# Designs tried in a protein design run: designed miniproteins, single chains, continued (5). Part 52

Each design is a single chain, and the fold is of that chain. pLDDT is the mean over its residues in the fold that is shown.

## One batch from the design tools (miniprotein)

Design m17786
Fold by ESMFold2-Fast:
Structure m17786 (fold): chain A 73 residues (1-73)
Amino acid sequence: LTPLQRKILELIVREGPLSVEEIAEKLGVSRATAQRAVDELIAAGHVRRGADGKVYPVAGSPAVLEVMAELEA
């Protein structure tokens, strides 16, 4: 994962499902930058887009499981 992809995973695991706009605002990046990173995470199977347009973590992703374990410590 890139540093930005890692921060996106930490953010959605911690705060729940977020739109790309919410992710961009919270991380201080452009919507285009956040959208590209989210698209890469979707392609890698780490996150999915819900019918509500929000980004959800994929429970079966090793990267998501690692982030969840770190946030529970």
Scores: mean pLDDT 81

Design m17787
Fold by ESMFold2-Fast:
Structure m17787 (fold): chain A 110 residues (1-110)
Amino acid sequence: SIKEKIIKEIEEIVEELKEKLKDAPEAVAKLVELFKKMAELIEKLLNGEISIEEFAEEYHKLENEMEDIVEELQKKYPEKKDEINEIMTEAMDKLREIAGEAIEYVEKQK
């Protein structure tokens, strides 16, 4: 199902982040938790438990929390600032693409 595909894609992003950010396990734990929340939000959208508008509002809040964690990570590891920014930008862009696919799928079911 599309839901299973999306959950798998998010799990793959999470595993990639764990590998790329091995040197920052505390920050990885916080980021993994937020990615899980984003996955749950996408699942709720796909199940029709929330509207597209409610999804957009909650997703935006989670993106803001992600940006705060990225900023704290960059402050703790200033020598890796550019690497952290590149890794997180790529992960967030992939998540945004997946969220867009979920929205399009739900709109086509109407």
Scores: mean pLDDT 78

Design m17788
Fold by ESMFold2-Fast:
Structure m17788 (fold): chain A 63 residues (1-63)
Amino acid sequence: GRTYIAKGDNGKTYEVEFGGSTSGKATNLDTGEVGGATLGSGKVHFSGYKSKEVGVGTIVGER
């Protein structure tokens, strides 16, 4: 899969890995918490985080 760095609306940094589609996983680089990620409308949409701390982010780099 492709791996990207995204900045969330909460100001935190996430590592996002997409498989062969626009869906994948996101890892909060400060806490290690893993949630879901979907690419849509030019942004990353986060899901599955227990804290519900982030909804949307922007890709800022590629790893």
Scores: mean pLDDT 73

Design m17789
Fold by ESMFold2-Fast:
Structure m17789 (fold): chain A 87 residues (1-87)
Amino acid sequence: MMEELAEIIKEATEKIINGEADLEELEEMVRAMLELIKAKDEKAIAEIKEYFDKLQKEHPEVELSEELKKMIEEAVERHRPEAEALA
């Protein structure tokens, strides 16, 4: 299941780059995935964040909505390790 979630996210990201999917549709898809994951799976959440980070860096012309960015950031922060002392 985790592999399928990663593939769906990657495919959705590629559709955005190709102009096939709207940001609103992507937001709904990501929201549903985050709810399914609920975030007991740090790996899946990390993969989602990694894909969107790459999209922003390699394709800056594709702007993600602030709402989508916030959802991903909140999910990652909820499941980050206690690494505050590391910084």
Scores: mean pLDDT 59

Design m17790
Fold by ESMFold2-Fast:
Structure m17790 (fold): chain A 75 residues (1-75)
Amino acid sequence: LTPEQEREAELAFARMYIALGNLLYSKGDLEGAIELYEEAIRLAREIEEKYGVSEEIREIIEEAEANIARAKEEL
């Protein structure tokens, strides 16, 4: 894979963790949702370090952080 293809793949995995976290949240698995959102943030931060900041990365982190905060309040 080229570096650009690797970046796109890593972003896709980060978005997948958000989607899976949202699924678990909707099922009432708040602890599982938090774990997946934390993985999305971890991946997004790694992508940011490798490829620089972007609106897409920021949006992923902001969405995950907001959803973690909400889930923790509901636990």
Scores: mean pLDDT 85

Design m17791
Fold by ESMFold2-Fast:
Structure m17791 (fold): chain A 86 residues (1-86)
Amino acid sequence: MDRETLLAVAEIAMEMINAALYEVLADKYLSKGDKQKAIEFYKEALREYRKAVELARQHADNPEAVAFGKAAEERIKELEEKIKSL
């Protein structure tokens, strides 16, 4: 893996970590009954996962990027369903 590809995979991973942190924060607010704040942070998580998907698509020849992209796409579907059910 060259430096450019390594940096891209690292950036995808960071976007997924940021998304997961927003999900944890959203779940915390939801557990406190703050549905509005929970939805706000779930939407921030969606934004980060969508960035990960977009960058992964630009590196479709790299199996790690493809794997992260697929994981992010599945999380997007789950979060969209969760927000819709709130």
Scores: mean pLDDT 88

Design m17792
Fold by ESMFold2-Fast:
Structure m17792 (fold): chain A 84 residues (1-84)
Amino acid sequence: GSVAAVAGAVAGLQAVADAGGAEVTVEGNTVTVKIKGDGAAFGAALAIAKRLEELGNATYEVDGNTITITFLAGAAVAAALAQT
């Protein structure tokens, strides 16, 4: 997968947070998305996580209203840069 695709996906998750639908925390190679809004916010974040996994850039886990995305080591720098 593309480093730019990882950065874009992290930015997309941050856009969901900026709209008030979620809280996004980026630490190293892990992005934690805690859904605060309704099912639309959850669906948007889940779609991004699934796409990252399909591209081979990350794996994800869902626990209740929380989506945890773990980026592959090579993509972690791109994820961190998307937050700067």
Scores: mean pLDDT 71

Design m17793
Fold by ESMFold2-Fast:
Structure m17793 (fold): chain A 64 residues (1-64)
Amino acid sequence: TRERIRRVREALASLSPRQQAAVSEALARGTLTPSDEEVREIARRHGLSPSAVRRALDRVRAAA
């Protein structure tokens, strides 16, 4: 729904630029629930810890 799209956009806007980039990469891969291996790859690519990527994904997933 449009309401869910709005909440997801607001959640994304609340994240740091690096966290936004990490979440965008996960979405481009087709999921907000990537595997532990994928989380490690995304984290390394964006200069984040795996836990920071998981927290960003959890924030966006909760808004959806």
Scores: mean pLDDT 79

Design m17794
Fold by ESMFold2-Fast:
Structure m17794 (fold): chain A 89 residues (1-89)
Amino acid sequence: GKVLLVINGVDDEVEAFIKELVDQKKASVSIGPDGSAIVLAPDDEEVREFVEELVKAGKATVEEKDGVTIVTVDLGNPQGARFLALELL
C-alpha cells in the first residue's frame, strides 16, 4: 500500500522523519491547496510505526480512501509545514 501524509504542522521529530524519507528517495512531496505539505510514502514497517506513535500522542488522525491510508498531522507549528514543503520540492 501507500501512505499519504497531510502535514498541517511539524515538530523537529516529524520534520526529521520526512527529510530522511525524501533523502532516501522513498517519498515524494507536494504542496496542498491550503499550504500543507503532502507526502506520499511507502506503507512499510518504519512508516507504519511512526504513524502509530503520532496517533497515540494525539498528533495525527488516520482514514482510508480508495486503498490509500491518509494520515493528517496537525501540530502547533503550521508555518513549519509550509517551509518543509517548499524546502523539499
Scores: mean pLDDT 80

Design m17795
Fold by ESMFold2-Fast:
Structure m17795 (fold): chain A 104 residues (1-104)
Amino acid sequence: SMYEEALKMVDEGIKLNNEAAQSTDRDKTLALIGQVIKINDQLYEMLKDRDPQSAAIARAIAANNRALQADIEAGRLSQIQTKILLLINSGALELIKRRIERKM
């Protein structure tokens, strides 16, 4: 089902986001953030008509990660600030996961 596919995507997003939060390699962190953006863009397209609220959360995560990527590239964030913001994004992904699980 669409929800089973979305659940697999959100689980991958959580895994990649947590890996980014634990990384001390800037280039690896940026690449992982890029993958999380792509997953959340795909979740938005998949969910926008059938679960607009989960889609809106995915869009917000993608937007926040684009801002985070720009701030890291500009040198505006310390490693600890980056880690905190990534962990906040993990919480938002867990919220999407719980919403999808309730519809299965």
Scores: mean pLDDT 87

Design m17796
Fold by ESMFold2-Fast:
Structure m17796 (fold): chain A 84 residues (1-84)
Amino acid sequence: SLLEKARELYKKGLKLLEEGEKKGDKELIDKGAKLIGQSVRLAMLSHGVDQDVADASGQYAAETAKIPGLRELPLARLQPLFYP
């Protein structure tokens, strides 16, 4: 299912963000953020959200996941989307 795929991408993205932060590796952080964005997009689509809204939501999630200080709050707010 789309939601199951979204959960796996979200977990993988979080792991890459955590590793990137520990290592100071911007490339890992960028890869993790991209997976977070894709996970939000797929989760939105699984809930019947229009593709344009899902695309925009995924882009915002990816951009905010890269920003120190804004990252944790947005990710915490996304958890109910994957585990309702």
Scores: mean pLDDT 77

Design m17797
Fold by ESMFold2-Fast:
Structure m17797 (fold): chain A 92 residues (1-92)
Amino acid sequence: TLEQELVKLQFRLIAAESLVFLGRRARDKGRLDLARRLLEDAIRTARDNLAELDRLLAQTTDPQLKAELERLRERVRAVIEEAERELARVDA
């Protein structure tokens, strides 16, 4: 169901946020290769989530569910931007 897809998207968002947190922590401990892998995984997970959100938004006619999906989309975009910023710091 659409509601089950929404729950999956929320879990994927939490997973991506967790990977960014772990990537920052790895970088701070000088584990640059691990930090890079975690941040690249966060970006990949978030981009896959964004593609699925865009697909569901195109199919959604319920105003409340559409608004919730749009809020998730903004959060996913923020995770991508943060992960890319953190990855740039590892490569500096």
Scores: mean pLDDT 87

Design m17798
Fold by ESMFold2-Fast:
Structure m17798 (fold): chain A 77 residues (1-77)
Amino acid sequence: SSELEKIIDEINELIARIEAGEVSVEEARKRFEELKKKIDELVEKNKDNPELVIRALLWKISLGGEVLVAERRAERA
């Protein structure tokens, strides 16, 4: 789906910016919540397409993991 590919591009850009230290953990969390909502809406619209649903949820998990790791690093600094 073109909608999923657009969301994936936004996820990859956010992950790259997090890894480069170009965004605060607060901004990363905010962006994650926005992208999570878009993914959840896409999943709800595409319940009859299990491959798209699984792919979308895996990307949500990957981004969530990156944000969680960044938050934990900030707490230890």
Scores: mean pLDDT 85

Design m17799
Fold by ESMFold2-Fast:
Structure m17799 (fold): chain A 90 residues (1-90)
Amino acid sequence: KLFEEALKALEEGNTEEALKLYKEYIKENPESLEAGYAALAIGSYYLKLGKYEEAIEYFEKAAEIFKKHGDEKSVELAEGLIEEAKEKLA
């Protein structure tokens, strides 16, 4: 729900507040599984904006958290998104 609300806020132009909320969540809970999903959401939004370098940074953070939690499927998702962003830079 929180991730969906932030994504909707980003789409509606309330981008600064939504990103701030996700970043604060990661700061307070840096090793939680939810921090991985927050990083994935931030990265996905930067990808939509064409900010591929920032997107990669957050997807890498997400992959690291997911690996720590043993969530293989979410690691594969994040790594796929990193490759997509890299293709956009090429």
Scores: mean pLDDT 80

Design m17800
Fold by ESMFold2-Fast:
Structure m17800 (fold): chain A 115 residues (1-115)
Amino acid sequence: MSIDELIDKALSSLDKLTSNMVELLEAVEKGASEDEIKKLQDQVVSSLRSFDTLLDQIVKATGDRRSAREIAVHVTSAMISMVAGLSGLADPKQVKEQVVSNLEKSKKILEEAKK
């Protein structure tokens, strides 16, 4: 697998993580059942693990630990915002905007690394 193919897979994985996090936040906002929320939480965890695996493979292939660290910081910020939203500690609309914004920052770093 080429580095470009790894980055393309990581970008697709990041888009899936974004979709799963937004879906989870919207389900909580709409008062979905605990069973539905649990399934969506499991999907977010699965997507995060898949992304982390791809990011680790990119680091091993490129040696670029700095870009990976910046990506990880933004993903972690998105996760913290999501947890705050799920806990009722923050406005749901603001949380969704923060999640999308942080994951878009990670996406831009990955796109820049493709050159």
Scores: mean pLDDT 85

Design m17801
Fold by ESMFold2-Fast:
Structure m17801 (fold): chain A 83 residues (1-83)
Amino acid sequence: MGIDKLLEALKDDPVLEALALITYAIGKRYGQPKEAIIAVAWLARQAGVDFDTVKEYAREAAKEQGVELKDEDLEKRPVFPKL
């Protein structure tokens, strides 16, 4: 699944991985899957994952959650999910 691929890409950076896991958990619990996917994708970019790979995984994750995601959403600084 797309989100699992984004999280797997962060496995070698324990701080970014922990932040991504918490971000995604908040997004799932509080009905903010789009914000969570965008934020996790941005964290993967900070970890050095190339933008084309991040876009592919984020689009897959968005389809699984029924979320409309534009490439422009991934180019901007993210708004993290709120509690």
Scores: mean pLDDT 81

Design m17802
Fold by ESMFold2-Fast:
Structure m17802 (fold): chain A 82 residues (1-82)
Amino acid sequence: AKIAIVLNSQGTSHRSIVEEVAAEFGLTDVEYFYSQEQGKTKQQLIEEQKAKGYEVIEVDSLGLSGDEIKRRVEEALKAKYG
């Protein structure tokens, strides 16, 4: 399935975290979106990806460390696919 992960901020570490966690769940068709980068609300990004046929996972990453973002991504994926 095509999966879209929507976050609050952009960074190379966030991409690496998403890719690492997705690989742990055997997911290979994963895209990520950052609300600040896109100049859109998280709700707008979610609706746009749903319209494209993506399964959307929202993760609040604002002001968080990489370890905390990793934990939240893992929890979100486990809740959906675990």
Scores: mean pLDDT 70

Design m17803
Fold by ESMFold2-Fast:
Structure m17803 (fold): chain A 64 residues (1-64)
Amino acid sequence: MKTPVEQVIEEARDMIRHMRALGVPDEQIRELVRAHIRSKAEEYGLSDEQLQEILAYADELIAS
């Protein structure tokens, strides 16, 4: 029922929450989450615009 964009955003959010709970540093979380988003965007055939939007969202969520 989720779109590919919504699925990638949810996965990124869950990864950030999980890694923060484990005490992973924010810089390492950013690197791992960005790599995951790029991999999933390629798998789902997302546009560069959609990829950049998801990456920006994840960066803001980590900065919060």
Scores: mean pLDDT 82

Design m17804
Fold by ESMFold2-Fast:
Structure m17804 (fold): chain A 94 residues (1-94)
Amino acid sequence: STPEELAELEKRALEFIKEAVEKLYKEGKITEEEYEAFKEWLEFQEKVEKGELSEEEKRKELEKLAKEKKEKIKKVQEKLEEEFGEELAKLDEE
């Protein structure tokens, strides 16, 4: 795979994850606080992917997210795997 093909796959997976998390929130399967924490995690991941953060900035942001929001982010990740794991796996296979 070329870097361009990987970027397209990552973009597609990110769009699906955003829609899936919004659906979980709208269906009452995650709290507003869990939804907001996970959206901050996605924004951080997008900045990392775009190369907008230095190694020091990545470390500081990860420490902050881990300290303040890790359990909420983890709950959303587990719920995404439970409800949408098959669709996420299909995106990784493309």
Scores: mean pLDDT 76

Design m17805
Fold by ESMFold2-Fast:
Structure m17805 (fold): chain A 139 residues (1-139)
Amino acid sequence: SVEELAEQARSGVQSLRDTIESGMERLLELARRGASAEEILAAADQLISDLNSQTSQIQSTLDALGEANPEVREKLEEAKEQVSKLVSELIETIRMGANAMAGAPPEDRVTVAEVIRETALRLVDEISAIVDEAIETAL
């Protein structure tokens, strides 16, 4: 049903938020422990992989919602495009941020990780708002 698909989309966004919070906390812990550049980059690569998987699922759910409610399909396509742009920005933020952490002196890595975390969480809030608005339009 449309209601079940809406709940799947909200659940997907919550999973995305949980993945970002967990992944960023791991990067912060690695920075605090003085982990190697290789460990930091590997953790970031895993986070990016998880984000790509979860965002693909969210986009598939939004597509299914548009198929179930054709009257709002155009607005759902607009929401998908906005989400795709924010996800691309989120992935670049993590990728570039992890490279900055790896290249920074050990004493600066925690500060870099905090900045990445703040930006990543802001982008997740923006994604959440777009998905919520799309769902409200579809219901």
Scores: mean pLDDT 88

Design m17806
Fold by ESMFold2-Fast:
Structure m17806 (fold): chain A 58 residues (1-58)
Amino acid sequence: MLEEEARRHREELDEYIEKSNEIVRKDKSREGILEGASYGVLAIGHAAAARSNEIRLK
């Protein structure tokens, strides 16, 4: 059960990474790259918070 929830959170992380890549792909400027990186950091933080909730549940 916990592992399945962890997989779902990893899938969400992958989706955020895809969004970051899409932003960079559409806007290849330096500013676009920085914005994409910002979303990547937010995705990692979100995934960490979600895992923390999983641990608390168990």
Scores: mean pLDDT 66

Design m17807
Fold by ESMFold2-Fast:
Structure m17807 (fold): chain A 87 residues (1-87)
Amino acid sequence: MTEEEIRKLVEENLDKILELVKKTAENVEAGKETTEKAKKMAEIYKKEGAIAAIRYALAEETGDKSYLGLKTKEEIIEALVELALKE
């Protein structure tokens, strides 16, 4: 798989992740049952936006705090492409 193919998959999956983040935040505001991580992600989404919520989720899932330094959608795509290339 080429870097370009991985980038396309990451972009497609990031759009799905953005949709899931928005839906999770809506579910939290609606008082639906959810996890503590999802509640924290929804709080970050409301205060700082979808990109901040995604970088928080990546840092928590990977244990790598460097993801918290990502500021743009493009930086998140690059970080995910690099992670995928490491297999």
Scores: mean pLDDT 74

Design m17808
Fold by ESMFold2-Fast:
Formats: structure tokens, C-alpha cells, sequence
Structure m17808 (fold): chain A 74 residues (1-74)
């Protein structure tokens, strides 16, 4: 796989939703991400966070982990 080189969009563009998972209300975040190598845009997603701020942080970390994983796979 080609390694990803990502740019994370501003937190102000993040979409945060309150969702129900396993009978508990938690937060889901979608953060805009661009692969700078291809120009492809997608949303990094995290679910199950106890707050909107934590959901955004988890989505950002998921994007960074995907970038790291792609470098090891290349």
C-alpha cells in the first residue's frame, strides 16, 4: 500500500453527534482529513467517547494511526 500523508481539518469543521451505544449515550465525531499525496478527502471517525471533545481527539488519533499503519504496510 502507498503510505498516507494526511492533513487534518480544523476542529470547527468537525461533526459531533450524540449516539446510543449499548444503552449508553456517547459521542461520535467525524473530522475532515485530506491525503496530501493524492488530494483525496475523507472523514476520520471515532465513536464511544464520553464527551464531544474526546470524540474529536479520538477521531484525530484514528487518522494519525491510519497514517502510521500505512507507512508500515508500504
Amino acid sequence: MAPLEIQIGPESEAKVEEIEVDGKRVFRAEVPVTDTGTGERFDAVAEGAPSPEEAIKQAVENARLAEEQSRRAA
Scores: mean pLDDT 74

Design m17809
Fold by ESMFold2-Fast:
Structure m17809 (fold): chain A 101 residues (1-101)
Amino acid sequence: GEAEKALEEAIKAAIEGNKLGTEGFQLGLETGNEEAKKKGLEAEVTAGLALIQAGVAKLLLTSPKREENEPDALELAEQGIRLGEEAIKLGQEAIELGKKA
């Protein structure tokens, strides 16, 4: 259903956001850019929050009450997508800052 699709998108965005955040943080370490390190860490934390939302949505969808839980699972998964997309943006900003130091 829609909830399972949103869950998949949330996990994918969170993984990408974490990856970009880690890259930005490492560039910040190499160049001594404190803003890049901070943005990279913010991306990693935000990606972690996206994974928590996705994890709760998955638990709801694997419940015997799956049909009753689907609207709540969808809302959590969509929130996970938004957090994952924010993490991607923060990670991209961290990488750009790290490259300019």
Scores: mean pLDDT 89

Design m17810
Fold by ESMFold2-Fast:
Order: structure tokens, then sequence, then C-alpha cells
Structure m17810 (fold): chain A 98 residues (1-98)
């Protein structure tokens, strides 16, 4: 069985698909510069879903996203596998983009 560990899942809304793609890239670059671990980034329409390993990383990403003008739609913390976190991020992005 895959190892279970805590993940933070965050869903953001941008104004357009192009903005979502641009700002997802900016958030990933910001996370890397801050030493935050990005597990996955999913873009569906104008929605961005991100999975990160710590609450501290989640807070850093949320603050930067707010500065970029992204709306926070959802924030969840749960213990799951890495593959489970990837699946959950995808499912949250699809649901929020409806």
Amino acid sequence: APAMRPFSLIVFEAKTLEEAQEYAKKLASYAQRKGAEFIVTVITGNVIAVAVETEEDAKLIIEEAKKLGLKVLDEEQAEMSRAGAMKAAYEKAVEASK
C-alpha cells in the first residue's frame, strides 16, 4: 500500500484560462524559491488546484495567490497517499470549474 501522509489541498479561481496558466507557473516558481514542496498543480479552465505537504507551505502559497489577485475557493487538509493527493487535486479542480 502507498504511504499515507498529510497534504494541504488549495483551489484558486483566476479570471481566464490564460491567467490561470500564467499564475500557476508563478506560484510554482515562488514555492520553489521559498523551499516549499509542490506535489501537484492541476489547471481546469480558470481553476487552479494545488497539493502541498505542509500547512506552512499552504499559507505561503495562499498569501502569494492573493497578491496575484486569485480567489481562494477551497482549502482542505487530509491524510492520503501522494497519488491520492494528485487525484483529489484533479477532482477538486474539475468540480470547481463547473
Scores: mean pLDDT 81

Design m17811
Fold by ESMFold2-Fast:
Parts: structure tokens; C-alpha cells; sequence
Structure m17811 (fold): chain A 81 residues (1-81)
């Protein structure tokens, strides 16, 4: 079950990065990742997931926030060209 929650978080993270790449509102993309992260962590805690699975979800969420931030920077650089 934890794997399905982590897979869903990953899918939403990938979608958020693609949204920024297409020029969609970066605040919306960030909000999407934050909401998915909160939901995933709450579900894992409710299920009594292992510390390793909870840490995997936290690491994945941080990685997607970073990817969204980097995609925003790349988009801003393209607008200046």
C-alpha cells in the first residue's frame, strides 16, 4: 500500500514539473506538489508505514519541490532570452 501512495506522489510531482515546462502558473505547480506531499505523508502515517517508507516519501517530496523550483528558474531564463 505504501508503494501506491509513493507512486501517486511521484506521478503528481512529474505532472507539476511538466506544467511549469509548458508555462503554467508556477504557484499552482508548487501548490500541487505541497498538497500531494501532505496527503501522502498523512496516508502513510495513518497506515502505520515503516520509517523507511515515510522517509522515502519525504525525500521524494523535497526532490520534486526542488525540480519545480529549477524548472521555474529555467523558464524565467528562457523568458529573458
Amino acid sequence: MADRIIENLEAIGEAAVRMVEKGVDPEEAKATVDYASKTALAQLEKLGASEEDIQRAKTLAENYRKKVDEAIKAYEERLKA
Scores: mean pLDDT 81

Design m17812
Fold by ESMFold2-Fast:
Structure m17812 (fold): chain A 94 residues (1-94)
Amino acid sequence: SVRELVNEAIKYRNETLDALAAGDYRKAREYSIEMLEKVAEGPELLGFHELAEKLRLERKRIEQAESDEEMGFESFEAALTTRGAIGELNKALA
């Protein structure tokens, strides 16, 4: 299930990047939230509860951000930084 969550997170990350490239910040926001949700479940299943909580707080921050392009960019950059966490989960599953 952790591997499945990582694969889904990668899918939503790619959707976020495609939406950002298209200038669709609403879709980018929605996909980044889905990505962070999947990534947060991974650490929790592996026993890294503090990391899981941090990722859930980042998800809530993105959800609560006003519909402003600049604030959207900051939130999406935080979501994109989550790629490092996805990489660590992939290593743990290898």
Scores: mean pLDDT 66

Design m17813
Fold by ESMFold2-Fast:
Structure m17813 (fold): chain A 95 residues (1-95)
Amino acid sequence: MEEELEEIKRLIEEGKYEEASEKMLELLKRDPSAIEAVAKLLLDLIKEGKVHEAIEILEYIYKKDPELAKKIVEEIEKEDKEAGEFFRRVLETLK
């Protein structure tokens, strides 16, 4: 898991959001407990001011698996209610 999270972070830094999202989906399908780590990574991006990057990743995940995207947002909301509410509104916009 640590190696996979490091790779995901590198992909995000390189602007490869679709590839990062794909690796997140693969990780979550293999290890559902990784949802806390994925939620934390997205929340950290928001706190760093990388809002656009976090949105792009969540949009891609939602396009591939809307149920997992909603679960990630629920996990974010447990840590940070405002960030979770923000991402819920983003998912509503994606339709």
Scores: mean pLDDT 81

Design m17814
Fold by ESMFold2-Fast:
Structure m17814 (fold): chain A 64 residues (1-64)
Amino acid sequence: SAEAAYREGLALYAAGRVAEAIDHLYRAVLLDPAFAEARAALEALLIEHYGAERAPVLWAVYEL
């Protein structure tokens, strides 16, 4: 489920596994594009991992 993917992504982030966290949060957004919390978390992690200057392009790529 989208919620399960979201929770797993947050757990991976807490463990310092940022790339895996992004993958799971992206899966949550794919399963439920209206899941605002998952979308916000994915955006925040993309900014953290790739930098704020790339966020608009990355958000467009990951947004559904």
Scores: mean pLDDT 77

Design m17815
Fold by ESMFold2-Fast:
Structure m17815 (fold): chain A 94 residues (1-94)
Amino acid sequence: SIDSGYYKGLTEPLEKIREIVKELKENKDVSEEEIKKYEKEIEELAKLLKEGLAKSVPKELSEEEKELVEKTLEELERLIEEFKKIVEELKKAK
């Protein structure tokens, strides 16, 4: 299996993105400045996660390790899409 330390290091940026998405869903009074801040933060976290995967993933992966990488990337893309939808709705509400 992928070393637990490597996998956890890659999931920390993902968890931070998840927390930002949750905060935006629960808080309808988010300012335009805060939205721009969250956009930059998600962009940087996504970059860190993708760079971490590129550095930590061996050339030869087991099926189990491939599934973990694919699941991580799929979850990242899902969260980014959800964030964009929330931002559009918040901009329409203002």
Scores: mean pLDDT 72

Design m17816
Fold by ESMFold2-Fast:
Structure m17816 (fold): chain A 82 residues (1-82)
Amino acid sequence: SKEELREQAIKEAIEAARWLAENEDKMSDEEIEEAARSFKDAVEQTEKLLGKEAGEEVAKAILDTLREGGAERSLEALEKAL
């Protein structure tokens, strides 16, 4: 269902953002920019498939997870990409 797809998208976004927060100190600026583009693509695809509100929830989940993890470089790159 669309609801199950929405929940899965949010879960996957949180897991990816947690991984990025834990690993950004080992990453180049180019790798962080690539990760930010991948997150932007995920938000846009969620919006296309499940609607604007679902895309906004995925974006919020990513940003909140990065902020909570202290991933300052990733947060800045994603805010610029969005």
Scores: mean pLDDT 87

Design m17817
Fold by ESMFold2-Fast:
Structure m17817 (fold): chain A 92 residues (1-92)
Amino acid sequence: SSLQPSDVRKILLTLRKVFKLKSITEENAQLISDAIAQSEDPDKALRYFAHGMMFAGAGAFDLADAGFVRAAKLTGSEEVKELLLEVLRELK
């Protein structure tokens, strides 16, 4: 039942395939996965990412945005924030 940082890359690449996302490349998916793994609190960053994904899947885009912003804040990366919000924009 434990989600791992390496699952982030797999999840993003699966979404790219299913929804034909243009914002997700192999490089971007790896960058996001690595940033979460290297964050100040990887488990918490991963949980915020997972909540963002769950809320996006449910059509709750404001809550998904909040989840992704919180995940990105823990990574300290503005690039990760912009990439996650672009994924959210493409999923709308």
Scores: mean pLDDT 86

Design m17818
Fold by ESMFold2-Fast:
Structure m17818 (fold): chain A 61 residues (1-61)
Amino acid sequence: AASEADQQAAGDIVTDVVAEWQARGLTPSGEELRDAVLARLATQPNGDVLVAWFEEVFELP
């Protein structure tokens, strides 16, 4: 299970991705945003745990 630190790290990554797209004036589709977040989570030290938490919290298949 994802620790509180893992959940915070994942949340920070989601916020950073959204902020980056907004700063560029881009409007990503839900799939584009999801794929960008998942790719970034997967590069983290606990990427498998972070991806599983994100999929559970955001009800992804």
Scores: mean pLDDT 74

